# Designed miniproteins, single chains: the designs that were tried, part 82

Each design is a single chain, and the fold is of that chain. pLDDT is the mean over its residues in the fold that is shown.

## One batch from the design tools (miniprotein)

Design m2847
Fold by ESMFold2-Fast:
Structure m2847 (fold): chain A 92 residues (1-92)
Amino acid sequence: MRLSREEALKRIEELVKRFVEEAKGATPEQKRDLLARLVSELARIMREAGLTDEQIRAFARKAVELGLEGIDKNDFEKMAEEILKVAREALA
C-alpha cells in the first residue's frame, strides 16, 4: 500500500515520540534494541511511501548514527529533531 508523504511523516513522528518516551527509562542495551526497532519501523514506512532500497539504506545509516549519538549524550530531544529532519529530507 502506497503511503502519501504526509501520512508517512505523521507515522514517523508518532514512532519517534514513542521511542523517546521508552528510551528515557531504559538501560543502554535496551536503548540500542529500541533504536534498532525504530530504524526498522521507519524503513518499513519509507518503503510503503515508495522510496528506493538505496534511499532507505542511506536514511537508515544516518538514523543509526544520530540515534547512537543521542544515546551516548543522553539528548533524546535533539536526536528526535535530527532524525525527523533526515526523514523529511528523504521523503522530499
Scores: mean pLDDT 82

Design m2848
Fold by ESMFold2-Fast:
Structure m2848 (fold): chain A 69 residues (1-69)
Amino acid sequence: SEAEKAIASTDISEAMTHLNNALLKLNPLDQGKIGELLNEILEEQPELDEAETLEVIKLLAEKVIELEK
């Protein structure tokens, strides 16, 4: 799946491309759940370095995999 490819990605650009493709395949309710998770992370840590950004993308992709089941 595109979400699994996002998790396997080694750079932010590749990870974001696959995460965005995975999100487009979700229904609007499940897209909202991913948006809520991202908002919670950004409210607690508004500035992320590159490594932290990649880890956030992977966490969101893992949530997409859970919602695809």
Scores: mean pLDDT 79

Design m2849
Fold by ESMFold2-Fast:
Structure m2849 (fold): chain A 69 residues (1-69)
Amino acid sequence: MAKVTQRDLAEALKRQIEAQHARGHTDLTSLSAYDEDGTLIAKAYADGSTEVRDPDAVVELGSVGLETK
């Protein structure tokens, strides 16, 4: 499984929103990532801002839950 920092995860979520907007899915305003305990670890917004709980912490992508809004 790929290991990334929470900072890299937030940037990946931001790029995903940009890619979806380019495909016409402009209703996607944020993407949130949660750890296996349900704690928010990274979030990206359509305005290009990101939020990260611990930017240098490494996460395994298989342990992360994603939500769209």
Scores: mean pLDDT 76

Design m2850
Fold by ESMFold2-Fast:
Formats: sequence, C-alpha cells, structure tokens
Structure m2850 (fold): chain A 79 residues (1-79)
Amino acid sequence: SLQELAAELADKEGKEHLLELLRALGVPEDQAERLVEFLESLGITSVGQLAALSDATIRSLLELAGLGDYAEPLRAALR
C-alpha cells in the first residue's frame, strides 16, 4: 500500500525516496521533480522530514507547487 511504502521510505535519507513516493501517488515525473527541488530549497530532503510536518503545512506546500490535488492522498500515505 502507499502507506506501507511511505513508512518504509521514512526510515531512508535522500530526495530520491521523495521522488519514489510522489511517483507512486501518480504525480507526473516533471511535477514530482519540481516539487522535490522546492522541498529541498526548504530543507526537506527525506520522506521522514516530510512526514514530520503538520497536515496543514503539507497541504500549503503542495498548493504552492500547484499540486494541491495530491495533498490528501499524500497525507493519507504519511498519516
């Protein structure tokens, strides 16, 4: 499941695992890459760091990236 994938990736360092999770959610590759670069500019370089953020913060970051439609699926995967 996406939740099991997110939990597995949360224990791993590296932005490549953020890309893996976003692609598994169905985010197009170009958009996933742009979101990861945006998150990296904010110091968020792992699934674990992303999962530590509040639901409201995750939603706001995705909305700023033009990916607000993925906020709820991502939240559900991260819990």
Scores: mean pLDDT 82

Design m2851
Fold by ESMFold2-Fast:
Structure m2851 (fold): chain A 74 residues (1-74)
Amino acid sequence: APPVKIQDLTSYSDEELRLIVDILRQEARKYFPELEEEVERLAEEALRAIDAGDRKKFQEIIEKTVRLLREKEA
């Protein structure tokens, strides 16, 4: 699937944010296996941001991940 447009994630629950990370990891592994290691690293960083309650940091990481996947697609 193509990269998802990022919306404001500050109102989302930790469970919802973890689901977003899982979806991005699955899509990256399916369509961009060459980026698996980089996406996994970003996913770990995103999960740490959730644990810290840093919604802005989480959004930045997700936006970076989506841009990475979009750049590879283009």
Scores: mean pLDDT 74

Design m2852
Fold by ESMFold2-Fast:
Structure m2852 (fold): chain A 105 residues (1-105)
Amino acid sequence: IEEKLERAEKAIKEGNLVEALNELADILGLPKVADDASTEELIDRLTELLTALLKDDSLSAETKLRLLELLERIADLLYERTGDLRAAEVAAFARMAKWIIEKEL
């Protein structure tokens, strides 16, 4: 999992949104998106990743926080590129989820 997390962080830094998203999808056992995926498809996958992450009870709190941080950054990057408010909403939900998990620790 660490290697996949490191690849996702690198992809985000390089601006490779699809690669970063697919590394998170692989960690959570979800399907990958194509390099030419539409904004709609990317938002749908971000929402699926957020939902899967919140429902997962096998991951440590520390790992969930790291995944939520990466998901937030990917969603912010998508918002920066597209101006689509749904991407900003996913980022906001990821931030809220991080706060809730940290409070429960």
Scores: mean pLDDT 82

Design m2853
Fold by ESMFold2-Fast:
Structure m2853 (fold): chain A 95 residues (1-95)
Amino acid sequence: KPSPEQLENDIQASLATMTKSVILLTDPEKLDEKQLVSMINLLIDEAKKSKDKEVQKRLADSLEAASKKGLSLPNPSPELLEAAKKALEESKKIK
C-alpha cells in the first residue's frame, strides 16, 4: 500500500530528523558557528522548496531546534543570531 512517493517523503523526513538530532547532541564548545549558520540556511532553502506538508513539518522542527541551539550559546555572532531568527520565522510559517 505505501507508494514510492510516500517512501521518498519518509526518507526526506528522516533526513530532517537526523539533522535535528546532530544539532541537539553536538557539544556547544565543539560547534562551529559558521557550520551551524550554513546548516540553518540549507534547511531554510529546503523548507521553501518542499511542497510536502510532512517534510515541511520535519524541516520546521529542525529549524526550530537549530534556532534554539544558536540562541542558547553564550556569545552568538550577529550572523548566527540573524540566521536563528530567520529559522524561527520560517518554522512558524510552516506550523
Scores: mean pLDDT 71

Design m2854
Fold by ESMFold2-Fast:
Structure m2854 (fold): chain A 67 residues (1-67)
Amino acid sequence: SSTVIVRAPTGGGAAAGARGAAEAGGGKVLDINSHEGQAVAEVKDGEKALEAARRAAAVYGGSAEVK
């Protein structure tokens, strides 16, 4: 499994990215920090999750990374 971290100017943008990651990568959202504009998802397929997270987060001016 991999961890996807999403950052956006808003908690809603971060949450959208993390949900996209969880859905595409086969996993779950672990945390949403609206105050910091950060959300974290744990996924089985990090590459698919990252692609989906970046696509979703970009709508909100956000970004994503995988570990």
Scores: mean pLDDT 86

Design m2855
Fold by ESMFold2-Fast:
Structure m2855 (fold): chain A 61 residues (1-61)
Amino acid sequence: MSLEEARKEIAEISQEIFKDYEKGTKKASELFKEARENPEKREYLELLKEYIAKTYQQLQK
């Protein structure tokens, strides 16, 4: 449940980055910072790193 919600949120952020780079990147940075500061979000941080890396790799093409 929580992991599914995390994946949905991360997917939305990735789509935002593709549509509005500045707005999406700002949101991603904020979520990344929050996930790093909260030990309970360890799994979320892992997913966020994975999806954001893929998003930026796609943007460089």
Scores: mean pLDDT 73

Design m2856
Fold by ESMFold2-Fast:
Structure m2856 (fold): chain A 55 residues (1-55)
Amino acid sequence: MEQLKKWAEDSKRSYDYLTEQRKKYEATGSDAATRLMQGLADTMYVHYWALEKTL
């Protein structure tokens, strides 16, 4: 149980970090980097959501 909670917290932190990176790339007009950061952020959010549901 503690391990799943730790993984959920790590996924949430990664999501927050990647979302901030996406905003930075979006501001510079780099569509490819923006899409990459958004995809990674979405993946981390799905992991966080799934882990939260199992806790």
Scores: mean pLDDT 79

Design m2857
Fold by ESMFold2-Fast:
Structure m2857 (fold): chain A 93 residues (1-93)
Amino acid sequence: SRRDSIRRATQTRRFLSDSRQQSDSLYTQYQQQYQDTQNQLDQNRNDLSPDQQQQLQQQIQQLQRQRDGYTDSRTGLDDGLNRTQGLLDRLNS
């Protein structure tokens, strides 16, 4: 029924919204860790051994990949939210 379709779409919207908020939180966490690690490397570069510099560079690259993964997830969730809202708008018209 139309009412059942509205209920399911509303539940989907809530799930996608909650998932996006979680993705935003994880993005912010990894972005902060990336910035902190980059600052550590930049501020201490002359005092760090080549091996220590390489380890920090590898950590920075890993944090960047994790951050970017959550950016992609956020885009997919926003697309899902837009499609679900479009469906709800049609069902409520």
Scores: mean pLDDT 87

Design m2858
Fold by ESMFold2-Fast:
Structure m2858 (fold): chain A 96 residues (1-96)
Amino acid sequence: MKKEEELRKELENLEKEELLELNFELIDKLLELTGDEERAKKLREKALNSSKEELVELNLELKRELEKLERIEREIEEAMERMRESVEKLEEEREK
């Protein structure tokens, strides 16, 4: 579906200041997931120096990256859970 096109149109209808706030929220969420303070700072500086069009593109890029990171985090959690179950089974077989 045309979710990205629809989102782009919605963002284009926002004022520059509203776009900055949305980008800062996404940057903060990215920082929470990655712990990369230097990158977060650079992204904030980029946003402050960006045109409205650049802010729209930055918002879309940040949303795509966050979705990818959240997906990876879920996959890691699931993989760790499977590994833990395998270890517990091996310990049961070894101990008794």
Scores: mean pLDDT 78

Design m2859
Fold by ESMFold2-Fast:
Structure m2859 (fold): chain A 100 residues (1-100)
Amino acid sequence: GKATELGRKAVENAKIALEEAEELLEKAKKLGAEGVDPRRLTGVAIAAIGAEVGGELALRLGEEEGDEEAIELGKEAIRLGKEAVEKVKEAARIDDKERG
């Protein structure tokens, strides 16, 4: 169904955002502020938030339709997206501390 397809796409997008957030955080830890590209930081944050929103929509539609797969995919996308946002925030704190 549409809810399951949306959930699968949200999980895919969340996994990509998390991987990019982890790479960005690793560079920030190694190179400090010089390792943080503000455009990339913003792009990864937007992607992570988008995955959370997609996951919330998949969860809501799955609950309305009784689609257990869509509900579980929505929850996974929300969890992964939130983890990506937290890593982006940590990278941003490293940038702020050095630019200060």
Scores: mean pLDDT 83

Design m2860
Fold by ESMFold2-Fast:
Structure m2860 (fold): chain A 75 residues (1-75)
Amino acid sequence: SKLHITTKVTYPGDYLLLEKAFKDEFGDKYLGSSISPVTGEGVVTFKDGTDMEEVKKKLLGFSVNRGYVTSVEIL
């Protein structure tokens, strides 16, 4: 199960902090992310059977070190 996301951070290095925070929030349900530090766009992969609508809601409310998710689309 995959989501397309757009993100905004203060510094490009903050994208590593977003990935860590996704892992901390979602645990074993989070399989990985690929986010462009240039555009802030990327794909986040979750374990099959994950409630993707709940994940979307949580991601849209997500903020760490001035980094935040600006949009989420379920793929």
Scores: mean pLDDT 77

Design m2861
Fold by ESMFold2-Fast:
Structure m2861 (fold): chain A 60 residues (1-60)
Amino acid sequence: MSIEELAELAAQMKAQGYSAAEIGRYLHEVLGATPQQIYEAMKKAGFSRAEILEALLSLV
């Protein structure tokens, strides 16, 4: 998936009430996105620095 597609999905999940940590885990575990791709996508989607950090710290 492109960064733009990941960003659109992250924004959509946020609108559905998912937490930043849940979004980060979904993008990583289900879609195979790298931590760098998750960072760029969530930044593009308008997530705060704190939300992005929470997402990245939740990755296994």
Scores: mean pLDDT 87

Design m2862
Fold by ESMFold2-Fast:
Order: C-alpha cells, then structure tokens, then sequence
Structure m2862 (fold): chain A 94 residues (1-94)
C-alpha cells in the first residue's frame, strides 16, 4: 500500500538522519536519498521528513539493538567498519 511504502521510506530517512548525526553520512547525501525515497513512495519530501521524525526513536532503538547483536555474533567487519559501528552505537546511547 502507499501507507506502507511511505512508512518504509520514512524509516530509511530516519536511519539516514542517525547516520548524519553520527558523522557517517553528509547532509547532502541524506537530502538526495530523501528526494529519491519520496519519488519511489509517491510522496513529498515533507511527508517523508515528518514521518521520519515520528519514527526516529523507534528506528534508533532498533539500530542500537541490531548493532549489539552484530557485535555479539562477531559480524565479519573490517577494523574501520567496527570503529564506525562503535561510533554510531556511542551516538545512539546519548
């Protein structure tokens, strides 16, 4: 449904915002991604951004849990990848 596509796009936009705040993605990259997501979902950039703000706490908690699980399972990451995930986790704990 359109609502489900909008929700999925908003979740990805929320994830992108967390990556920007953690220093792993630029504001420009996020803007371009949201514009693409809006076109794919048949929605406006504003609709995506408003729904993303509503979903941000949920997405942050899910991401934190996913990182903890990946670290526990010994995910096959480079040293740089592990450091980036550590920085993201530390940001999410704030």
Amino acid sequence: SREERLRQAARLAALGRLLVEAGLLSEEELREAIERLAKEAGASVREIEERARELLPEVAEELRRAIEEAEREGAPLSEEGREKLRRLREWLER
Scores: mean pLDDT 78

Design m2863
Fold by ESMFold2-Fast:
Parts: C-alpha cells; structure tokens; sequence
Structure m2863 (fold): chain A 99 residues (1-99)
C-alpha cells in the first residue's frame, strides 16, 4: 500500500530514502497487527491485565523505534521492531496453546 504522507517524521538533514521509510512503515504495521492479535487472544482467555500491559509495552517499543528512525538510526529502529515482533509471536503462540 502506498502512503500519500510519510509515516515517519525525519528531521532536516537526516535522510531516509522513500524505500527505507516504506519498509519501516510495513514493519511497524506488522507489529501493530501482531499486537492487536495478541491482545485479542489474551482478552479472550480472560487475561485482561496482561493484555493491557502488552498493549502499553508494544506502544512504547513502537514509539522508541519511531524516535530512532526519526534520528536517522534506521538500523536501531528495525532492531527494536524485530525484537518486539519476536516477543509478540511468542505471546501469540503461548495464548493459542491455551485455547
């Protein structure tokens, strides 16, 4: 999907290519999707407090990745999103095993 506006605010003098911004946005959207899935699974299992804590933790991680990308540290931003994605996948796998 092509975004009409840049999803990441880049400071003047810090240059991310259009391709780099698009890849970061796609990774961010994947993390947001996995977060929603994990939260819904935990809510369904009655684990409401864990669902709320996971949502807060995931949003904090995404915000950190956005700050890194905005400073031109795309490598650090991608690492943060990948680590968060791995954590979310583990939560989803554990929650699905309880169904």
Amino acid sequence: MVAERPPVVVPEGAVLSDEQRKLFEERREEVERLTAEAVELLERLGRHEEAQRLAISANTGISRALALAASGDLEGAEKELEELKEELRRVIEEARAEE
Scores: mean pLDDT 76

Design m2864
Fold by ESMFold2-Fast:
Formats: sequence, structure tokens, C-alpha cells
Structure m2864 (fold): chain A 68 residues (1-68)
Amino acid sequence: MEVPLSEEVRELTERLMRDYGLDEEPARRLAVALEALRASGGPADFDAIAAGVGVPRGTVRAAYREYL
């Protein structure tokens, strides 16, 4: 994929890697999912996000609480 990520998604990816010890690809997927939640509104389905990005639900919830 040659399209650059937004600076917000890139910064969030780096923070998720540092704060939660995630590998780059799971952290990037989580960052994108959190930005999509912020843009769309509606209830956060942490289980669906966790399954989609390959990180624990507790990590998704903690990141949502800390960064959004």
C-alpha cells in the first residue's frame, strides 16, 4: 500500500506500539479503527475491533479511553 497514512494515524500507531507493546501492523490497524470510530459516531464495538485488528479487547478499550 503506497498511500501514506495521515499524521494523526501515524502518531497514534507509534503511541500504541510504545504504550501497549503492539507490533506495527496491529497498532496501525487499531489506530485506523479508532479514527474511524471518532469520525462515524455510534457505539464502540470493542469486540469487533479487537477481532479485526488482532489485539485484546482490553487494549482496544484502554486506547479508546486514553486517546479519544
Scores: mean pLDDT 75

Design m2865
Fold by ESMFold2-Fast:
Formats: structure tokens, sequence, C-alpha cells
Structure m2865 (fold): chain A 89 residues (1-89)
């Protein structure tokens, strides 16, 4: 159901924004939260979920800076929201 998928993507977008705020105080915790969100999103939208998951996993593997992690999480939120809008169009 496209509507249910769009709703899940909108929830993921909000969760990624929360992860970005958490990353300001604890970069690793924010990044781990983001990876968890992306892992769940892979079950709902494999294409978008895998894209975000891969990017976050790469950031985790290389020990990305707080600034870079926040940017990736904010971009993940935008990507999820854009996908939700496309499904409603």
Amino acid sequence: DAAAKAEALERAARAFEEAAELAKENTYAGLQMGVGIARELREVDPEVGEEIYRRLQEALDKGASTEEVIEILREAAERARARAEALRA
C-alpha cells in the first residue's frame, strides 16, 4: 500500500531528524539510531532504505565527524520525505 509506505517514510524522516539532534550531543548514538531507522526502512522501501543504510554504515566504518554525521542524517530525512511525496503524487 503506497499510502502506508508514504506514512512509514514520513515517520522515518522525523526519526532521522531526531537522530541528527542526538548526534550533536553524542555522535555515535545519533549514528547508531540512524542505522537502526535505515535498517527498518529497508523492509518498507528496499531502494531508499538500502541507499540510506549504506551511507550511514560507511560513515560509521570511517569514524565520520559530528558535522558529517548530522549532514548525512538530515539528508536521509530529506530523501525519505521526498520519496513519501513521490508516492502521494
Scores: mean pLDDT 88

Design m2866
Fold by ESMFold2-Fast:
Structure m2866 (fold): chain A 98 residues (1-98)
Amino acid sequence: SPLVQHKIPEEKLKELLEMIRNKEDSEKIAEFLESLGHAPAEEDQIELYEEWLEAKSGTKEAAELFRRVLELMKKGPSEEEKEELRKEIEEFRERLKK
């Protein structure tokens, strides 16, 4: 939100969900996860992002996934951590139409 003065990239959140829905290449998903590392990720902001994702996507799973992305990016993800997160994204994708 503009009053927070932290980027809350609605487009990026939607883009993640669309990448999952559209079965984008794994490389593109990894690139997107790296780009999210530039977004602010404080505890208060993470909670706000979770509420926003639930409101926009209608699923708590999307909010949980986004939180994991933010936490991972704060710590500097390894290749193995990116692959593990990609697996979670694939699982979420399977649920997306449920």
Scores: mean pLDDT 56

Design m2867
Fold by ESMFold2-Fast:
Structure m2867 (fold): chain A 61 residues (1-61)
Amino acid sequence: SEEREYVEVDLSDPEAVAAAIARIVALGREALAQGKSVVVEGVELSADGKTVKYEVTLLDR
């Protein structure tokens, strides 16, 4: 649904890592302001350790 974001991050790219962290922080602040919760789940590291995948869900009231 629109409340769920699927994310894949190249861990060798500092800009991508910083952007991913900033996005989670921004969603957390938005959730707090709206009385919602943010959940990060499905965290999966690639076999070569170079990428991480996860799901971010903003739970509506």
Scores: mean pLDDT 79

Design m2868
Fold by ESMFold2-Fast:
Structure m2868 (fold): chain A 78 residues (1-78)
Amino acid sequence: SREAKLKALVPPVLEIIKKAYPDEFSDEEKEELARKIAEELIDRYPDASIEELLDVLRNDIDTLGRILFGVIREYKKK
């Protein structure tokens, strides 16, 4: 389910944001960004399993970077 995918993806995405942007966002903003990035990843691969989505996070740095940059850029626009 979408909810199960979000539960699996949000924690590792949140750790990536905490490491990349330690001082730029509040903890609440980091959690919201992690959720938005996880939702974007799920929406790009709607038929992918949790294992396949976690593999993208671990091994597809280009895709992860594009999603991360895009979500953060839009978040900063107001």
Scores: mean pLDDT 80

Design m2869
Fold by ESMFold2-Fast:
Structure m2869 (fold): chain A 106 residues (1-106)
Amino acid sequence: VDEDLEKAREALEQGNVPEAMRYLADAMNKLAAEAIEKNLYGIAAGFHQAASVYRQAAETGDPELAREAAELAKKVADMAKFYGDNEISKKAEEIARLAEEAARLL
């Protein structure tokens, strides 16, 4: 996840928004796996849904899909906070922040 977030930041700095969104989708799928290991199945489902929307945004270059992906990631981050998982919450917040940045650059 951390490596995917670093690659997403680098892609955004280079203006490669679709590549950044693909790294963000990979990060969400990895967070879904971490959530499953912690028996947080609802959060895992949210991460899988967010990853799907992120990947679609990356493929289409649609700013509205990118914004929807960012909003979904933020909701999943809030769910993680509610369940008290600070590690997953912090990673999801960073994904949401970068997704919002990517949406503005599309």
Scores: mean pLDDT 79

Design m2870
Fold by ESMFold2-Fast:
Structure m2870 (fold): chain A 93 residues (1-93)
Amino acid sequence: VTEEIINVIKEAEEKVLKLVEEGASLFDIQRVLDEAYRKILEILKKNNIENPELIKAFEDFQARVFLLAHMGLLTPEVVKKLFDELIKKVKEI
């Protein structure tokens, strides 16, 4: 289950990195993250797992991404750092 969730996060990272490099809108980034969030919830539901700490970690991650994007501080390097921190947190949960 953890590996499946990490794979969803890694796919989202690749998509967000491409969007940031292309100068895409915050709405495009939001759509990718919302899709990843939905997939994570579906994985948890399929496996009858309740993990509020994981959900909170992803929600906190999304909030940080959106805040930095609004401030014009969301660079490819920052995106990689935020996703690396999320993946590390998910592995520890």
Scores: mean pLDDT 84

Design m2871
Fold by ESMFold2-Fast:
Structure m2871 (fold): chain A 56 residues (1-56)
Amino acid sequence: SLRDFLTSIPGVGEALADRLIEAGITSLEDLLDLEKLTKVPGVDPGLAEAIIAALK
């Protein structure tokens, strides 16, 4: 599931994964949007880049 994928990323815990989903990150395509990711509380630019890198 998307939540399981998010929690597999270093720096993303269960609470942050749930927050990403609640903020409208509902698909893998949403995870490619750096600007959308950085607007989520708890996501800094470095973590957002790590999330995008995990999709490649």
Scores: mean pLDDT 78

Design m2872
Fold by ESMFold2-Fast:
Structure m2872 (fold): chain A 104 residues (1-104)
Amino acid sequence: STREYLRRVAERAGVELSDEFIERLARFIEAVGSHVAEDGKYGPLQLSEEELRAIVGEDADLEAVKRFLELFGVDPEAALGLLDDPEVAANVGRLLRSLEARVG
């Protein structure tokens, strides 16, 4: 389940996300995430580097976030393994918190 996967990502990234946000994000991924990302976009979230920078801020490790999102689109279980790195987990957690804050 996409919802169960997102809960596992949140747990490993050390973030609490509302059920409403998880449902909204899961519905978006299910609607578009089975498609290959558009050129210049990353993973099933279809976010460009400029959009990622706007969401996470300029001090975030964008390469860690991009690597996670690319792997999430191809091998979700391997993407979870990236979160064993505390720096990757922190940057992915920042992405998720910022996305939730931006959508309400």
Scores: mean pLDDT 78

Design m2873
Fold by ESMFold2-Fast:
Structure m2873 (fold): chain A 90 residues (1-90)
Amino acid sequence: PELSDKEKELLGYVTNAVSEALRARDRDGLAAGEAVLDRVTAELIKQYPEYADFLRRVRDEAIAMMRAGAPAAEVAARVREMVLEELLKK
């Protein structure tokens, strides 16, 4: 099934949010990346409350990968995979 415009928008916002957190990690360290990810996740939950539990799972997975020292590309790919799996399940 094709993603709806709203689902494409959510995918874009989640992937951009994680990219912002990864840039903060690379510039200012792990704690800065975690703080950015917490902030942008809270903002996304306000916009998409129906996805709140899912967005928290994505945040927790991204934090775990960042703490393990995973490269930005690997974290971004995993988050994108999680979002696509959630949105394409029916």
Scores: mean pLDDT 85

Design m2874
Fold by ESMFold2-Fast:
Order: structure tokens, then sequence, then C-alpha cells
Structure m2874 (fold): chain A 76 residues (1-76)
């Protein structure tokens, strides 16, 4: 039921989103250490996405994550 499951779904989604963004930040840091020229911008965007998700702003988190992906695509 939506009204009973909404909070549980929100918590599960929050944890999954934060874990995903944490992995993305870790990968961006590894890429920066490896000298990838896109890594600094990707890391900045991934960190902002993680902060937004931790603050509960999942829409902003998704937008920052999408921008990080676009920066990676431009570097390829």
Amino acid sequence: MVEEGAEAMREAGKEATVEGLTKQVELAKEAEKAGNPAAKKVLELAEEAKKAAEAGDYEAAARYAAKATEEIEKAV
C-alpha cells in the first residue's frame, strides 16, 4: 500500500541512491589519481549529487549525477 510502504520505499531508495553515488565518487577519485582529465569535474558533480541525496533532494542529486555522466561521455 502506498501510504504504508511509501516511507519504507523512500528509505530503501535513499540508501540505494547514496550507495550508488558513493561508488561513483570513489570511481571518480580513482580516475583522478590515474590522471583522467574529466575526473576533477566528474568528482565535483558526484560530490554535489551525494550531498543533495543526503539532504533528501533526490531530484537535484539525479541532475548532478546526469551531468557527471555527460562529462565522462565528453571525455571519451
Scores: mean pLDDT 69

Design m2875
Fold by ESMFold2-Fast:
Structure m2875 (fold): chain A 63 residues (1-63)
Amino acid sequence: MKIPSKEEIDEAARKAGLSRKQAEKIVEILLRQPGASAREIAEATGVSVSKVRAFLRALRELL
């Protein structure tokens, strides 16, 4: 499994309207629970589901 780089995380956070800290929390959850849904991540981080989905989409586009 490829771990996103710091630069990829920062770019995806910018596109999703997230702070760096929020983006880092989402990545930590994905590393701990790779199958986590956007809803589960939203509930764990306090970030809206729409922003989590935007962030995950941006990360997938940064290959």
Scores: mean pLDDT 79

Design m2876
Fold by ESMFold2-Fast:
Structure m2876 (fold): chain A 68 residues (1-68)
Amino acid sequence: APLTPEERLALHKRIVDALIEFIRANPDLSPEVRATVRDALDRHIAVIEKIDPEEAEKYRQRVEEVLA
């Protein structure tokens, strides 16, 4: 059976949290690796936005803080 919207939201939030922590733990990442992680973050946040746009906006703000 496919994931419910609630299960899908929880999964993508967990992935985004893990990717943000990966960036925080690795400040010396190459620009190429940072771009790859940013693309992955954007993809997962786009799924969150379809279910919970307010939560997606909070994640977009957090990504900007971490990648600045």
Scores: mean pLDDT 85

Design m2877
Fold by ESMFold2-Fast:
Structure m2877 (fold): chain A 69 residues (1-69)
Amino acid sequence: GPPLSPEERARLQAEVDRRIAELNAKSDELGKKADEYEARGEHEKAQSYYVKSVAYRILAVGERVELEL
């Protein structure tokens, strides 16, 4: 379709920025939990949380790339 109006682009940008922030915050929380489990010697549980943290980070990167294309 045609380029978005400045108002429509600003609204879309704000929505995407909010989703990226939420995904990054979730990634950070899961990474922190992974570190806490690792510190307790709970390696299997730590690895599970680390994998989830990375997955949320990848989703956040995807949201940004789609906006910039």
Scores: mean pLDDT 83

Design m2878
Fold by ESMFold2-Fast:
Structure m2878 (fold): chain A 85 residues (1-85)
Amino acid sequence: MSEEYLELAKKLEEIAKQPKSKHYSSKENFLLMSEGLRLAAKGDLEGAAKLFEKFVKSVGGRTEQDPEGLVRNLYNVAKHIVESD
């Protein structure tokens, strides 16, 4: 799992450097997700979950998921972004 999180974080950081969208907010959001994935890769699931939960709430979202569920959602969202590039 940690290898997958780190690899996904690196790919997301590359997309953030050269996004298909030129929107600054998209770049900042990709870098924020990448940081969460790097925390998860280091075994800091609580830190990764809190970062992603803060992001979700900042965009008007709600979540009742546990830290592991939040990290899984972060991974799935990031993976979708990378695969859709």
Scores: mean pLDDT 72

Design m2879
Fold by ESMFold2-Fast:
Structure m2879 (fold): chain A 85 residues (1-85)
Amino acid sequence: GQDEIKNLLKDLIKNNKELIAEELAKELKIDPNLALKIVEENEDEIVDYLLEFAPDEAKKAALALKKGDNKDAAKQFANAIKKSL
C-alpha cells in the first residue's frame, strides 16, 4: 500500500544519501557536495513531496529498494527529484 511505499522511501533516503547524491549530481549536472547537502537538508519533507509530484518514479525507487537494488533505487529517487523540479 501507500504506507509501505512511503516507509521504503524513508529508509532509502536515511541509509543511501551518498548514492542518491551521486545520481542526483549526474542528473542535474551539479557539484556532488551540493547534491548531498540538498538531500540532507530536505530528508524530512522530500518523500511526501515526491509522492505528490513524481509518484511513478517514487514508486519505482521504493520497489527497487524492496528488491535489494540500492543503486537502482537511488537512481530512481534522483529521477523523481528531477521530475518534481
Scores: mean pLDDT 86

Design m2880
Fold by ESMFold2-Fast:
Order: structure tokens, then C-alpha cells, then sequence
Structure m2880 (fold): chain A 84 residues (1-84)
């Protein structure tokens, strides 16, 4: 996965969180992660929403999941999302 593709996913997630309800977006994204732990879009949306809500407990849980179950693309996308 390219840096450009990761930047696009993060930009889409940031725009969605700004335009919608961050709490609802987080709840929907966490449900998608439960069904598919490799859902990169859901991980990015969850990280952006949790950061916007200052929900550091959820950010820590997502970081743990990405470190245990994710690949390099998941780690890079998560790091980018938390900085957004």
C-alpha cells in the first residue's frame, strides 16, 4: 500500500468525522473491526474519531490490536490517523 493511498484514506476519514457525529462513526467503525479485524478503512475511521473525541482509552486499544494483528500498512495508516 502506497503513502498516497494511506493519505487518501486518512483525508476521507477526517472529512467524514468533521461532517458527521464522531461518536456514531466510532461505534460503526468498531463494529466493522469486530467483524473484520483487517478492515483498514474502519481502523483509520475509528482512530480519527477517537482522536477527535480525545478518547485515549480507545486509541490505546486500537494501537494494541494493530500491533498484535496488523501488518505494516495497518501500522502506517493508524499512525497517520492518530496524527490527523
Amino acid sequence: MTDQEIDALVAEAVERVKSGDPKEILEEAMKRIEENPKDLRAIVEAAVAAQHLKDYKTIAELARRVLEEGDEAHLRAFARAVQA
Scores: mean pLDDT 83

Design m2881
Fold by ESMFold2-Fast:
Structure m2881 (fold): chain A 62 residues (1-62)
Amino acid sequence: SAAAALALAGRQARLAALELAKELASQGAEVTLEQVGPTTAVVRAVLDGKEIVTEITGSAAA
């Protein structure tokens, strides 16, 4: 179903965002995770005074 595909895409985005957040935090970054849509997450990090913003979208794979 379309709902199942969206749920899988949302989970994929969250897992990828969490892995990126863990990597950035391991480098000493101050990290914030935000779900901005059902399949999209944003990772915001501040590392050495530099702001890094990464948008991650999961694929609602066919």
Scores: mean pLDDT 79

